# Ledger of designs, part 72: designed miniproteins, single chains, continued (3)

Each design is a single chain, and the fold is of that chain. pLDDT is the mean over its residues in the fold that is shown.

## One batch from the design tools (miniprotein)

Design m10469
Fold by ESMFold2-Fast:
Structure m10469 (fold): chain A 95 residues (1-95)
Amino acid sequence: MSLAEQILKDLGLSNDVSEIETLTDEQLKEAVKIVLKYLNLDPNATNPSPGEEFRMRLIAKELGLPLSITTPQDILNAPKELQIKFIKNFIEKSK
């Protein structure tokens, strides 16, 4: 089983990533938290260490997210379209 398949299963989705676009705002935030855990990031961290901030910036760059995304909270508070992009790009990179 690929990492992408495992993530989709953990999100309660079929093997079709397009289902992410049908999630409610609340379901989408929970999906973001699941992906953050796969990245070993604490979704409740408000004061990350310099090393954790650097790691977050690298992840954001790899997933094609805006430079304004510097903490897990920035993704959780982002517009729905950005949260969908985050999850889809993470699944794509996990193939």
Scores: mean pLDDT 75

Design m10470
Fold by ESMFold2-Fast:
Structure m10470 (fold): chain A 85 residues (1-85)
Amino acid sequence: SAEELIEKALKDVEAALEALKQGDVAAALSGLHEAIELLKQAERQGDPRAREALKLVEEAREHLVAGDNEKAIELLEQAIEVLKK
């Protein structure tokens, strides 16, 4: 279900945020990749949270690849708030 996809994506984003706060960029990127795929599936199933969270997670990944860890953290915290609604 879309709800199960959202729950798993939330856990992956929370794990990626924790990894990033510990300086583990590689683990964070892996978690965000999985979260993006889950959020794309949830969006196709019509969950409105998925579209907003997907945008935030993709922007966070772009900032992380560019070396802006602080901005990535802010965007992931926003994504978590969206997914908890």
Scores: mean pLDDT 89

Design m10471
Fold by ESMFold2-Fast:
Structure m10471 (fold): chain A 71 residues (1-71)
Amino acid sequence: SRERARELLERMARAVDEGDGDALLESLREIGEMIRSGELSRREATELLREFAERTGFEVTVSALTEPPVG
């Protein structure tokens, strides 16, 4: 849900502030899974990631979270 994605965003902002890369990556992975499952639309994710960037200066794109690894 968007509420869960928001919770993850707040956690990511804290992780950036604290320098906790593992917590940041885990939260980004969870958001990526929500987008892939359809629980969170790409538009909603883009809006939430924009707010994250405004708070932390750290830019993340939906594509970075949802593109498959290159084989």
Scores: mean pLDDT 76

Design m10472
Fold by ESMFold2-Fast:
Structure m10472 (fold): chain A 70 residues (1-70)
Amino acid sequence: AGAEAAAQATEAELATLRRLANSDLSAEEGRKVAEAELSPALRRLFLAALDAFDQDVRVAAQMVLREVES
């Protein structure tokens, strides 16, 4: 679940999500960053957010970051 993924987020993963939330990356570039830097659980949450928000990397990362910070 998203809440379980959020509870396991490291400081490094939070930093990655903050960079994505402030970036101007394409969906493909965002996916590559997520694959390299996020755990499988957070990566799946980010990919689901991308699908929900029309492949907008900044919006998707901001939504994941909000869930993690909750």
Scores: mean pLDDT 78

Design m10473
Fold by ESMFold2-Fast:
Structure m10473 (fold): chain A 102 residues (1-102)
Amino acid sequence: MVKKGTIFKVLITMAADKDNKVVDEEEQKKLAEKVKELAEKAEKGEDVELFVELSFKDGDKIYIKSGIYDLYEEKAIWESEAVTTDKKKAEELIEEEKKKLE
């Protein structure tokens, strides 16, 4: 049984559609699989951080989410969301969120 309050930090980046949503079910599946792997590691008492960089290119809307994953409730709690079409701006936002995870 996972102890109540067992969490790990998450940061994800991905291409977003015109409605600021993840466009690809395969990208969502990759994220879910990686979260599951790190959840199993955290359940064993290891400190883990999830950084998932999903593919994006210049001109795409880049969606950046950060928050915590609650192992007891098996859900992500998103604390920050940002969307940009500027790759340099996205890189700055990612670096800022990574500093918050230090």
Scores: mean pLDDT 65

Design m10474
Fold by ESMFold2-Fast:
Structure m10474 (fold): chain A 119 residues (1-119)
Amino acid sequence: ASPKVTVLVVSPKLPAMRNDPATREAVQAFVDALRERGLVVETDKATIVVRDFTYADGTQGKTVVVELKEDVDPSKLTDEEIDELAQFVRDFLEKVAGLTPEEADEAARQLRAILRSYR
């Protein structure tokens, strides 16, 4: 079975968050709710939040929110910066958050794909 991990990237510089106040408020409320009962770690580029999640089909998994700092432009991240952030998230998820290597690898893969899509 595929690892049940969902990665979300949040940034005030993303078009949806800049141009739609309702989307911005809804995303912020969701992130704030995850922070209340999630594991949180700070980096120079992002805040990472990990929380248990139930998918629509009733299966259990993990949600990983990567909230980019306000001075970070997702469209300007280099491949090296993306790989460094994804490796940090992967290691944090496995070593601190208690995810399996398979779940941590899947989260890092999703994060790389999402961040590269903004370039």
Scores: mean pLDDT 75

Design m10475
Fold by ESMFold2-Fast:
Structure m10475 (fold): chain A 68 residues (1-68)
Amino acid sequence: STELVFRSLTKTVPEDADVEAVAAELEAELRAELEGDPSVLSFTLLPPVVETADGQTTVTVSALAVVR
């Protein structure tokens, strides 16, 4: 049988940071981790979530992975 697993990476940066660049970096890292995992059969990246609070921006990139 296969299962769906939710995987995410998060980074907090100053609110004036380039959030697109941060999201791209996290997406590349998450993709590399999932591609390197032999239990992962397939995955799809979800749109980044960006939250700003108290002078900081938190960027979260997530994926849904099908694992055996």
Scores: mean pLDDT 87

Design m10476
Fold by ESMFold2-Fast:
Structure m10476 (fold): chain A 108 residues (1-108)
Amino acid sequence: EVRLARVTVTVRVYDADGRLVAEGSGELRVRARILPESLDGRPLATPAPEDRERVLELAEKVLSEILDPELRAEALAAFRAALEAGDPVAGVVTPDRQVKVVLTAEEV
């Protein structure tokens, strides 16, 4: 079930009213498990443990282009915890922002 795949980290930031205010993405090739669930027509995925840090490094780069340092650190920590639990999705909620980080895959 773990295979070489093109994975995409997508970050979406919503305001207090649920409106999308910022979006960013990045991709790389890693060994990943492709899940039966999908988001926006792309299957959700979790990276192999040995490739997890590479995915987190990509997530940090995408987050750094969109979020302030404090919220970026919180979102990255949430995504790390999610991937460690085998979950392709992480979220952070503050009074004025909601941040979602999602990992999806396509076969190469």
Scores: mean pLDDT 84

Design m10477
Fold by ESMFold2-Fast:
Formats: structure tokens, C-alpha cells, sequence
Structure m10477 (fold): chain A 85 residues (1-85)
């Protein structure tokens, strides 16, 4: 989010710069979502239930103010792994 806003602030009228800012935001949220998914999967491997692991993810989202896009990515990744196990 911050990086995208910084890029956009440099020249908001430049279409290429706007596209770059959007790409940076998406990349940042993808990384946050992957990190959240890894944390939840680690808890599952430690013997935590699916429900408890997802609850910890929700609590972390609330405490850290995680972007909704990153939360959605994390939930998709976690559910994909749970369905395979």
C-alpha cells in the first residue's frame, strides 16, 4: 500500500506510473497473503485444528490491520491445502 501510494505521488497523471503503482500494491498484498497462509499452515502442522488456525489468522488481521485482498489470498491458499490433506 505505502509503496503504491509513493509511486502514484511521483506522477499521478502518467498512465504508466499508475499501472506501476497498481502492480506494486498487488505484489505487496500477494506477499502478505502468502505469509499469513504460511503461518496458519505452520499452526496446523503443530496439531492445531482448522477452526483454531483460521481464528488465529482473523485475530492477526484485526491486530495488524491487514488489507482485505491479502486476507482473501491467505484464505484461498489455506483452504486449498486443507482440501489436499
Amino acid sequence: MERAQEILAEDPSNSRNVARAIGAEFADQMKVGEELAEEVLRLLEEGMSEEEALEIMRKKVEEEGVHPLAVTIAEILVRSYLKKR
Scores: mean pLDDT 71

Design m10478
Fold by ESMFold2-Fast:
Structure m10478 (fold): chain A 79 residues (1-79)
Amino acid sequence: ADAELARLVAESAEARAQMNKHIAAGDVDGARAALERYREAMDRALEVLKPHLTPEQYAELRRAVDAELAGLEAKVDAA
């Protein structure tokens, strides 16, 4: 579980780095694809954590992740 979570965190960091590179290059399509990979990695991390959280803790973490993703989506759309 911890090793899988660490892998997913590394995957999300890589996806975010790729998103930023595509934004800097003016490649909106590449940035959007990288953002989608970031979202998938975050969703998988939440599923790994779900059995270890209360429903309330899961809902709070889900809201925090969704808020961050909305901000990143806005950044890609502005590129």
Scores: mean pLDDT 82

Design m10479
Fold by ESMFold2-Fast:
Formats: sequence, structure tokens, C-alpha cells
Structure m10479 (fold): chain A 92 residues (1-92)
Amino acid sequence: SERERRLREEIRRLGEELKRLGKEADEAIKNKDIEKLKEILERLEELLERVQRLEEEAVKLGDLETSMEAGALAVAVASLIVVTKKEIEKLE
């Protein structure tokens, strides 16, 4: 359906945003930039909320494949949040 296609496209865009945030986090870790890591953490937390909302929409539509893809992306975002928090703690 059109809604399912739109959800898949949005999930793909959020996945690309995660890749960009991961690169920014790697650079901030290398530079020991605590303030940048905190900014990235806020953006990751916002990204997680957006991904979880799309997962809920996919579930409501009965789109199991899209729901599972969104769930996998949510796990990836949550993992980067954990890493980012630990790196901030190491630098403080």
C-alpha cells in the first residue's frame, strides 16, 4: 500500500541518519569532544523515538517485515546511545 511504501522510505531515511550520526560520534570520540558527544546523544534519543513511532505504525498496518526492520533499527540506535554515554563517562 501507499502507507507501507511511505513507512519503508522513512525507515530507510532514518537508517541513513543513524549512519551519519555514527560517523559524527566516531569523530567526536577521536577528538575527545564531550559537548559534541552530548549533542549527538540528544539527536540519537530523538531518532530512537521516531523509529519506535514508525515501528508502532507498521504494527498497526499489519506490516510485519517493515515492523521488524524498524525494530532492528531501534536496537542499532539504542546500541549507539549506550556507546555514546559510556564514552562521555570516560571523558568526564
Scores: mean pLDDT 88

Design m10480
Fold by ESMFold2-Fast:
Structure m10480 (fold): chain A 102 residues (1-102)
Amino acid sequence: GSEEAIRIARKAVEGSLKALEEGEKSRAQSLVYLGTAEGMVRIARGVAKSAGELDEEARERLDRAIRILGGALRTIETSDLSDQQARDLAIEGLRRALEALE
């Protein structure tokens, strides 16, 4: 059900967050892990919708997470941020997305 989509989305966001916290400070890595998390949240939402299992509450939580992750990704892509600034923004975005999924 919707709970499965939320669980998959949360695991993807948590995985990307851990990778950035433990990895090297890199703008490229920040973009990769943000993009991976956003992509997985979109896939989880799409699969649940196609199965007829996406309730409104889960849809709103997933859409909020996608918006947060996409916003952070766009900001890093369109700004000449340092590796540290990109990493810090990506970590903040991932944490906010995880909160939206809780």
Scores: mean pLDDT 88

Design m10481
Fold by ESMFold2-Fast:
Structure m10481 (fold): chain A 62 residues (1-62)
Amino acid sequence: FSLAEKMIIQQLAIKFNISVSTAKKIYQQVLDDLRHLSVSSDQFMQRVEDSLRKYVEQKKKA
């Protein structure tokens, strides 16, 4: 990850109240899932935030 990506991951961890390691893992999963698709940065970030919200919801119910 670039320095900018690391900063984004840290901000996401703070926003969703999760560990940086968890945010990094989810960010990486979305990146891997979308790496063969031509998506905008906004679409990518929306998918990352959606995945983080789903993770938090699943953790709360588990």
Scores: mean pLDDT 77

Design m10482
Fold by ESMFold2-Fast:
Order: C-alpha cells, then structure tokens, then sequence
Structure m10482 (fold): chain A 140 residues (1-140)
C-alpha cells in the first residue's frame, strides 16, 4: 500500500541519517595527526564502504519514490544520476588521495581536507535528493 511504501521511505531516511553520522565520525578520526599512513588509509577505505551503503539506500529510495510518483520519474532519475556522479567522484577522490599519500606527494592533513571537500559535495547532492523525496511526500 501507499502507507507501507511511506513507512519504508521513513526507515531508509533514518538509516541514511545513521550512515551520514558514521561518515562524519570517520572524517573526524582521519584528522587525527597521530595516525600512521596505514591507519589513515584503513579509515579512508571504511569511509568508501559507508558511502557505498549510502548510495545503495539512495537507489532504493529512488525506486520507492518512483512507485509513489511515477509522473516524476524523469526528475527522480536526474537527481539520482547527479547523486551517483557525486558518489563516484567521491570514491575516485579518496582513491587518488590514497595513491598520492603512498607516493609521499601529500600530507595526511591535505588528503583529509580533499576527502572532506568531496564528501561535502556528495552531501549537497544527497540533500537535493532528500528535498525531492520530501516534495513527493507533500503532494501525495
């Protein structure tokens, strides 16, 4: 039913809040100047895994949103594609920073700053997607 879909959307939104909190915690840990390069890289890999989980839940939300508002399918796909592009860019940025760190080309502080900047861009795309989901809920 419509009510069952709305309940699933609310559950996914709660799960996304928890995953974003975990990502912020990992980013804060990565700023610790006492970390080794290996410890920093391990945290960066955990952050990639969290962003992959966020992406999967955003994809599931998009599917449910299209079920509720099929007339908005093209707009949902456009905003989802923007989010997926931001997520891909984030993962690529993390991988590039790890390579530069291993090559001694950048500091951990520089790598952390670049990763945080890419995460902020991802968060902005995520906020735009969530804004569309709330708009869909408001017109039902």
Amino acid sequence: SKEDILKKIDELEDELVELYSEAKRLLAQMKDPSLSDEEFIALAQQLIAVVQQITSKVQELAKLAKELAPWMSERIDRVLNNFQSAADNFIQTVQDQIQKLRAGQISRAEAAAAIESAFNNLRKAGDQFMSLVEEIKSVL
Scores: mean pLDDT 92

Design m10483
Fold by ESMFold2-Fast:
Structure m10483 (fold): chain A 83 residues (1-83)
Amino acid sequence: GSIKKKLDELSKEVDKAYKKGKEAIENGDYKTAKEQIEKLKKLRDEVMKLMQEDVDKDTGLYMIGLLLRIIGAIFDLESKLKK
C-alpha cells in the first residue's frame, strides 16, 4: 500500500545516508559523517512514527527490519567516530 511505498523511499534514504556517512569517515570529513548520523536518527524517528499506525503484519515486520537496519547504521558510524 501507500505505507509500503513510503517505507521503500525511507529505505533508499537510509542506504544513501549510511553510504555517505561511511565515505565521509574514510575521507576524514567528520562534519558530514555527523550530519549523516543525525539524518539516520530522523529517519529512525519517521519509521517509529509509522509503526504507531494500524498496519498489516507483513508491513509491521518490514518496519521492524528497517528500524534495526537504521539502528545498526547509527551504531556503526558512531563507533567509528568515538575517537
Scores: mean pLDDT 85

Design m10484
Fold by ESMFold2-Fast:
Structure m10484 (fold): chain A 80 residues (1-80)
Amino acid sequence: SKEEQLRKEIRQLSIQATSHGILGVAYVIEGDYAGAKEHYLKASDLLAQESQLLAQLGDTDAAAQAQAQADQFRARADEL
């Protein structure tokens, strides 16, 4: 179904965003702020996409939470 396809895409985006968030933290620990910024921005973009798909499912609360997380990763990148 269309809903099953959207849920699969949401799960894939969530996994990819988490991976990039972890890599961003690892790069900060290593002192590679340019690498950290790239990964935080990628995590932000993926979470923003997840938010849009959650909104399509009608899960407005989850969509707002995903967007807030996207905004936080963007802010972390901008401070590096």
Scores: mean pLDDT 92

Design m10485
Fold by ESMFold2-Fast:
Structure m10485 (fold): chain A 104 residues (1-104)
Amino acid sequence: GPAAPEITAVTVPASVKQGSTLDVTVSWRDASGAAVTRVTVLVVNANGELVAQATVTPAAGATSATVSIDTSSLAPGTYTVRVVVEDAAGGGAVSAPVSFTVVA
């Protein structure tokens, strides 16, 4: 079948001060040769609720992007990040969960 993009790294700070930006750096490869056109970061709270998300369009030919989440609305506590990467050919990949903590 057509090769999907592969997420090779997700870098999330272990903690972030409430009101600071959480910068999530995502690296990928796409064996299909189709450009990655969308990178979405999903932030889920301890109750399993989606509480924040952001999407970026990476530069043409990029294999990495940083997605920034405003933490002003996130109460102190433990959260989980998942990343979704989508390419121009309709291929997609979802990362393993990565935990981080919002501190006061």
Scores: mean pLDDT 86

Design m10486
Fold by ESMFold2-Fast:
Structure m10486 (fold): chain A 70 residues (1-70)
Amino acid sequence: SKEEIIKEVKEIGEEIVKLLLELGNEESAKSAREEFEKDLKKMEESEDIELQKEILEEWKYRLEALKDAV
């Protein structure tokens, strides 16, 4: 559902911000927060399930890439 996808993106976004802050990358953490909050707004304002899935996949990819770099 839309609510489940939005919840997943919130959890992923918060984890990315947390990891970036732990790495001392405050600028990247700020940018990531701004980006995921903007995406959450798009998701809440849209009923396009394909857009919601695309946003989720993008954030999942970013989280995995960051974890591999740590």
Scores: mean pLDDT 83

Design m10487
Fold by ESMFold2-Fast:
Structure m10487 (fold): chain A 88 residues (1-88)
Amino acid sequence: EKEQKENKEKLFEELKPIVVKKVEEAGKELNASEEALERAKLYALAQLEKIIELAMKTNSYEEALEIARKELPKIEEDARELIKSLEE
């Protein structure tokens, strides 16, 4: 359990910059307000935490990293849709 917690933190720290960059790129493309962008970042990071927690329950670090990376495009798309809804 303690080692799993440390691995979750490592995965989050490794993937957080990638997720933040993708959301910021989407925000620029969509001309998002600062408020919409911050909301989308918080949403995306919360989704990342949930995915990492689930993946780490029964998988090695490397397997969980692959699972989380496969979910990144969906997190990005969901964040784009959130930005669009907030800018309407």
Scores: mean pLDDT 81

Design m10488
Fold by ESMFold2-Fast:
Structure m10488 (fold): chain A 66 residues (1-66)
Amino acid sequence: MGSLQALLLADAAEREGHTELSQKIRDALSAGDKQKLYEYLTQALVLLGVPEDQAKKIARNIVRQL
């Protein structure tokens, strides 16, 4: 489920000290803003050590499931 994956990434970002980004992911998910959610999920994945090209692909796949 895309929403569960987005929430798990928000939790991971918060644990790494990216509290504002975690909140932005949760807010975008609640608003149904797929474009902002894609941008914030991509940023969270990059901050967690995923290469940018792979982060973009993962974020697109998560957003497509919503």
Scores: mean pLDDT 86

Design m10489
Fold by ESMFold2-Fast:
Structure m10489 (fold): chain A 99 residues (1-99)
Amino acid sequence: SAAEENLKKLSTKEGKLLAELNKIAGESYRLYQELLAAGVPEKEAEEKALLKFVEKAKEVYEKNKAPELLKELARKMLEEAKKIGASQELIEKLEELAK
């Protein structure tokens, strides 16, 4: 059960990051389609869409650094580690990540 809960929390964190990346990918692809509809050459439209994706991905990485999601995951894992009586080394590492 504890392992299942940890996997669920990790999947939730990864799911949120994946959702943000998918949103940016969708917005970039939409820009690509809009540029093509406006008569921009395919290669130029691809380059502009890719540049937009990279810029937004960096912005998400910088602003939504995994620290908050990582901290939440670490806090949940810490609760389970204490419940199971995990090693002091693991508990200390989780406490550092949960700060």
Scores: mean pLDDT 68

Design m10490
Fold by ESMFold2-Fast:
Structure m10490 (fold): chain A 87 residues (1-87)
Amino acid sequence: SELDETKKRMEAYAKAAVAAVLAQVRTPEDEARALAFAGRMGEAMRELLEKLEAGEITPEEAVEQLRRIVAELLAELFPDVPLPPLP
């Protein structure tokens, strides 16, 4: 289904973002920021998936909002990490 395909795309994008962050981890302070990034992104993903399943947002809006959230989190926690491309 389109919903299942969108969930897969969102999960792939989230994994790519986490991988990009983990590639830059060198210190305990980096590890703490990476944990914060993963936690905040996980919460945002949960909220977006709930809205998507409820029909409150479209598949395209869900992916675009996730990309924006990842960009905002990277700017705050890992400003030198480039935004990964959409899947």
Scores: mean pLDDT 85

Design m10491
Fold by ESMFold2-Fast:
Structure m10491 (fold): chain A 88 residues (1-88)
Amino acid sequence: DVVLTPEQQAELEKLAEEVQELIEKYGEDDPKVQEEAEKAFIKVASIVYGVDEEDVRKIVEKIKSEHLSSEERQKMLEEVKAKAEARK
């Protein structure tokens, strides 16, 4: 069970707002916006699920390459979380 500190919660909110502002300013199809959104998602998922950023990045890469459904994406995130918990 990952207990977020107030600073971590504030960081997640700031990352979400920064990505949203970039989307509004440059459009979501801009490569820079896409890269920043992906980095923010990896960091958020790493903090929330208590997994390494590299493990989250692998899941993102697989989702992008395989065009996985929402159900399959959820299953992969659960597997990554289980591996992280087993390492602790």
Scores: mean pLDDT 70

Design m10492
Fold by ESMFold2-Fast:
Structure m10492 (fold): chain A 91 residues (1-91)
Amino acid sequence: SSMEEELRKLAEEAAKEAAEIVREAAKQGTLTDEVENAVVGAISHIAAGDYAGAARALRRAGELLEQAGDTEGSRRLHELAERVEEAYRRL
């Protein structure tokens, strides 16, 4: 359906933005293996069509970035998780 295609596109865009946040965290020195693994996990969930799992992984990455001192990266990852979850719930 068109809504499923829109969700897939939104999730792919969210994964791309999460990868950009990871690159910014690396430049700031706040990137940990746990943050990178959580974002990779989100991408894997999107590839599998598990958008609920993707949202959970993005929220986890946000929590880990907050612990590492990247408040802005954390905020952005939480907003991405909310967008993916809201779009999934509208299906």
Scores: mean pLDDT 84

Design m10493
Fold by ESMFold2-Fast:
Structure m10493 (fold): chain A 85 residues (1-85)
Amino acid sequence: SLVDTLKKVVDAAEEALRAGDRENAEIFLTIGYMTVALAKRAGHEELAEKVQPYLDEAWAAVRAGDFDAALRSLEKLKEEIEKMK
């Protein structure tokens, strides 16, 4: 499902952040945005609206070099995903 795809992409972004790999973290966050856009087009508008703010927060944190803040935002995103299963 798109929900499972989003969770895997978030897991990959977290792994990149824990490794200090900003470039791969940005790539996986970009794939996360694409997955959310596809979910919205597929009728999962509530999921998209609930997770988008945490993706935005994580993206801003990565751009600021604050990987700990990015990881906290992605953990909150994963909590929202698990509530929707």
Scores: mean pLDDT 85

Design m10494
Fold by ESMFold2-Fast:
Structure m10494 (fold): chain A 98 residues (1-98)
Amino acid sequence: SLEELKKLLEEVLEEARRMLQAIDAGDYPKAVEEARRTVELLDKAAEKAKQLGRNEIASDLRIAAGTLRMAIEMKDPELLRTAARGVLELVEKYLKEL
């Protein structure tokens, strides 16, 4: 349901904030752990958005998840920070529009 999508997006928002906090604290292993959880939540939110016919939201969330996966694989803290900020902006936008 739309309420389930909103709850998933709220969870993504909290996890992305925790990721940025870990990066700012210099705790890269924790930032990666939070990033992996954020990816899982983004994938769940994208699937829920698709089920609700919100194909543009689903596509944007999948792209965000892919960017975050790339940042984790590259082991680049600055790329991870940029990806995390992108997730925050995207999710805040959709939470306001839903």
Scores: mean pLDDT 89

Design m10495
Fold by ESMFold2-Fast:
Structure m10495 (fold): chain A 58 residues (1-58)
Amino acid sequence: MTYALSEAGKQLAELVLGERRDTLSEEEVAEMGQRLDPETSPEEAVAGLVRDGLVTPI
């Protein structure tokens, strides 16, 4: 599944992944969330970033 980044999500992706992105795969969203909280599962990482409005499924 592909996710669109909000402006805050783009800033977070640049900070965490080291490059500016407009979209991420589900695996990349999970990686981004796990870099912020390594104890988070991939599913919790994705759900948290969607809940906080940083990424939206497309």
Scores: mean pLDDT 83

Design m10496
Fold by ESMFold2-Fast:
Structure m10496 (fold): chain A 90 residues (1-90)
Amino acid sequence: VEVLGDTVVERITVEEVGTSITISYDEVTSTDPVTGQVITSKVSKVEAELVRVGDDGGEIKVSGGTFTVTHDPSVRDATLVVKTTYTYTL
């Protein structure tokens, strides 16, 4: 069964000029509300939303449990805030 996970907010600090940052969600740990058992499930889908970008205007590309944030190479040490929602399979 596919389960929609909570929205998570990732803060990404880019320390190198020209950096593309890739974030991958391989597994999610949750507690089964019926049994109380801790369950680890693989992430099957990621949806990302850019919440805050520095003045550089970074981009996001999303793909099935991985997304890439592209940073403007003219700005060093910029912080991008990415809001993601993930789906996992029990």
Scores: mean pLDDT 53

Design m10497
Fold by ESMFold2-Fast:
Structure m10497 (fold): chain A 111 residues (1-111)
Amino acid sequence: DAIDYLIKYLEEVLKAPDAAKGAEEAKKIYESLPEEEAKKEINKLIDENIPTNPLYAYGIYAGYLIIEKKLSVEEVRKIIEKAINNNDSSVIDKENDLERTIRLILNINSK
């Protein structure tokens, strides 16, 4: 399962347990709520956690990309790496909430 592979990758390879917990929480949200309610909860948790735990917010967002957008782990890594290194949100779906979330993650990681 792509989401389980992402969780292990975040925890074991990147050594980011907070990001792994974020991806696990995204999985639980999508298992527990209808899709539209899950999307609202994902956006809320990202916005609330970016100032205090940006890695957790990153994990939630990465899980969202796997579960909702059906991206592979490799595609998610490439998107996030390009966004961080180039400050280029254009490589990502131009939904306003998604672009805002990525800009917030980029601003925290550039500081």
Scores: mean pLDDT 68

Design m10498
Fold by ESMFold2-Fast:
Structure m10498 (fold): chain A 72 residues (1-72)
Amino acid sequence: SLFDELNRTILEASKAITDGNEKKAAELFERVEKLLKELVDKGIITEQHAEGLRKAIKNNLEAIAKVVEKNK
């Protein structure tokens, strides 16, 4: 399902950040944004819900990056 792809992509983005692969993390976040748009286009979620999820995911990934930076 699209939700399974979204969850997998978020986990891969988190791993890319912990691995220090900033380029891969950015590409995976672009994939997250594409999947959220597809969920809206298919009428599964609203644009407002997609924006809320995008912000929550971005904030979580930024929090992980901050923890990684502190442990260098």
Scores: mean pLDDT 84

Design m10499
Fold by ESMFold2-Fast:
Structure m10499 (fold): chain A 81 residues (1-81)
Amino acid sequence: AQRAIDLAREARAAAEAGAPLEEVARLLTEAAAALNGLDLSEEELERMATVVVTHLRQNVPEAEWHARLAAAADALEAQAR
């Protein structure tokens, strides 16, 4: 639980700081994997983060990207408690 909470908090801070979407998505993917007890490889984490970023860029207005990622981080932290 603690690893997932720490990663979710890091993702939240990165999103609020306007960090690259790939960086925030990677932290979110790591948090989700930790929450679900998944032992994902570096390549699997990168692939999943890429899917998240691609979905945001295609389906969500640019002004909402960081807010959506921050909300996802908050949801993961709440689930990990």
Scores: mean pLDDT 84

Design m10500
Fold by ESMFold2-Fast:
Structure m10500 (fold): chain A 66 residues (1-66)
Amino acid sequence: SMMEEAERLRRQGEELLRNRDFDGFLRVLQQMYKLYQRAKKEDPELAEEILRMIQELHDRLAEAIG
């Protein structure tokens, strides 16, 4: 499901960020944005959850580089 894919990508992003693999992290973030765009049309409630995950990853990135 899209939710399971989103959770998997979120965990991958968190791990890449811990390892300071910023290139890998940005690729995961791009995949999550594509998933969000698909979810916006098919499942708006799921899209909101994916957006929250993306926002959390952005916050973690800002803290890591800031």
Scores: mean pLDDT 87

Design m10501
Fold by ESMFold2-Fast:
Structure m10501 (fold): chain A 84 residues (1-84)
Amino acid sequence: FTRPEDIPEIEVTLNGKKEKVSLETLLLMVAVSIAVDDKGALRGKETLQDIVDHLVRAGIAPEDAEKAAQALVEAGAYTPADLS
């Protein structure tokens, strides 16, 4: 993002525990989930809902996953195909 100390963090429920997670870590969780799914590369065809689904698969609560997905898009870390 900008500077390491300025990396935005959000509070999410991860595997049943409330934790502060950086947007960089959330992006890595999405990337790992995509790789594990073996349905191919991101290809710029992932929708906002696909990002939410990947975060939920990574252990984030559904309500927090939606918030995290929106934060990733707003920060410019991820550009879903359905918003272009």
Scores: mean pLDDT 67

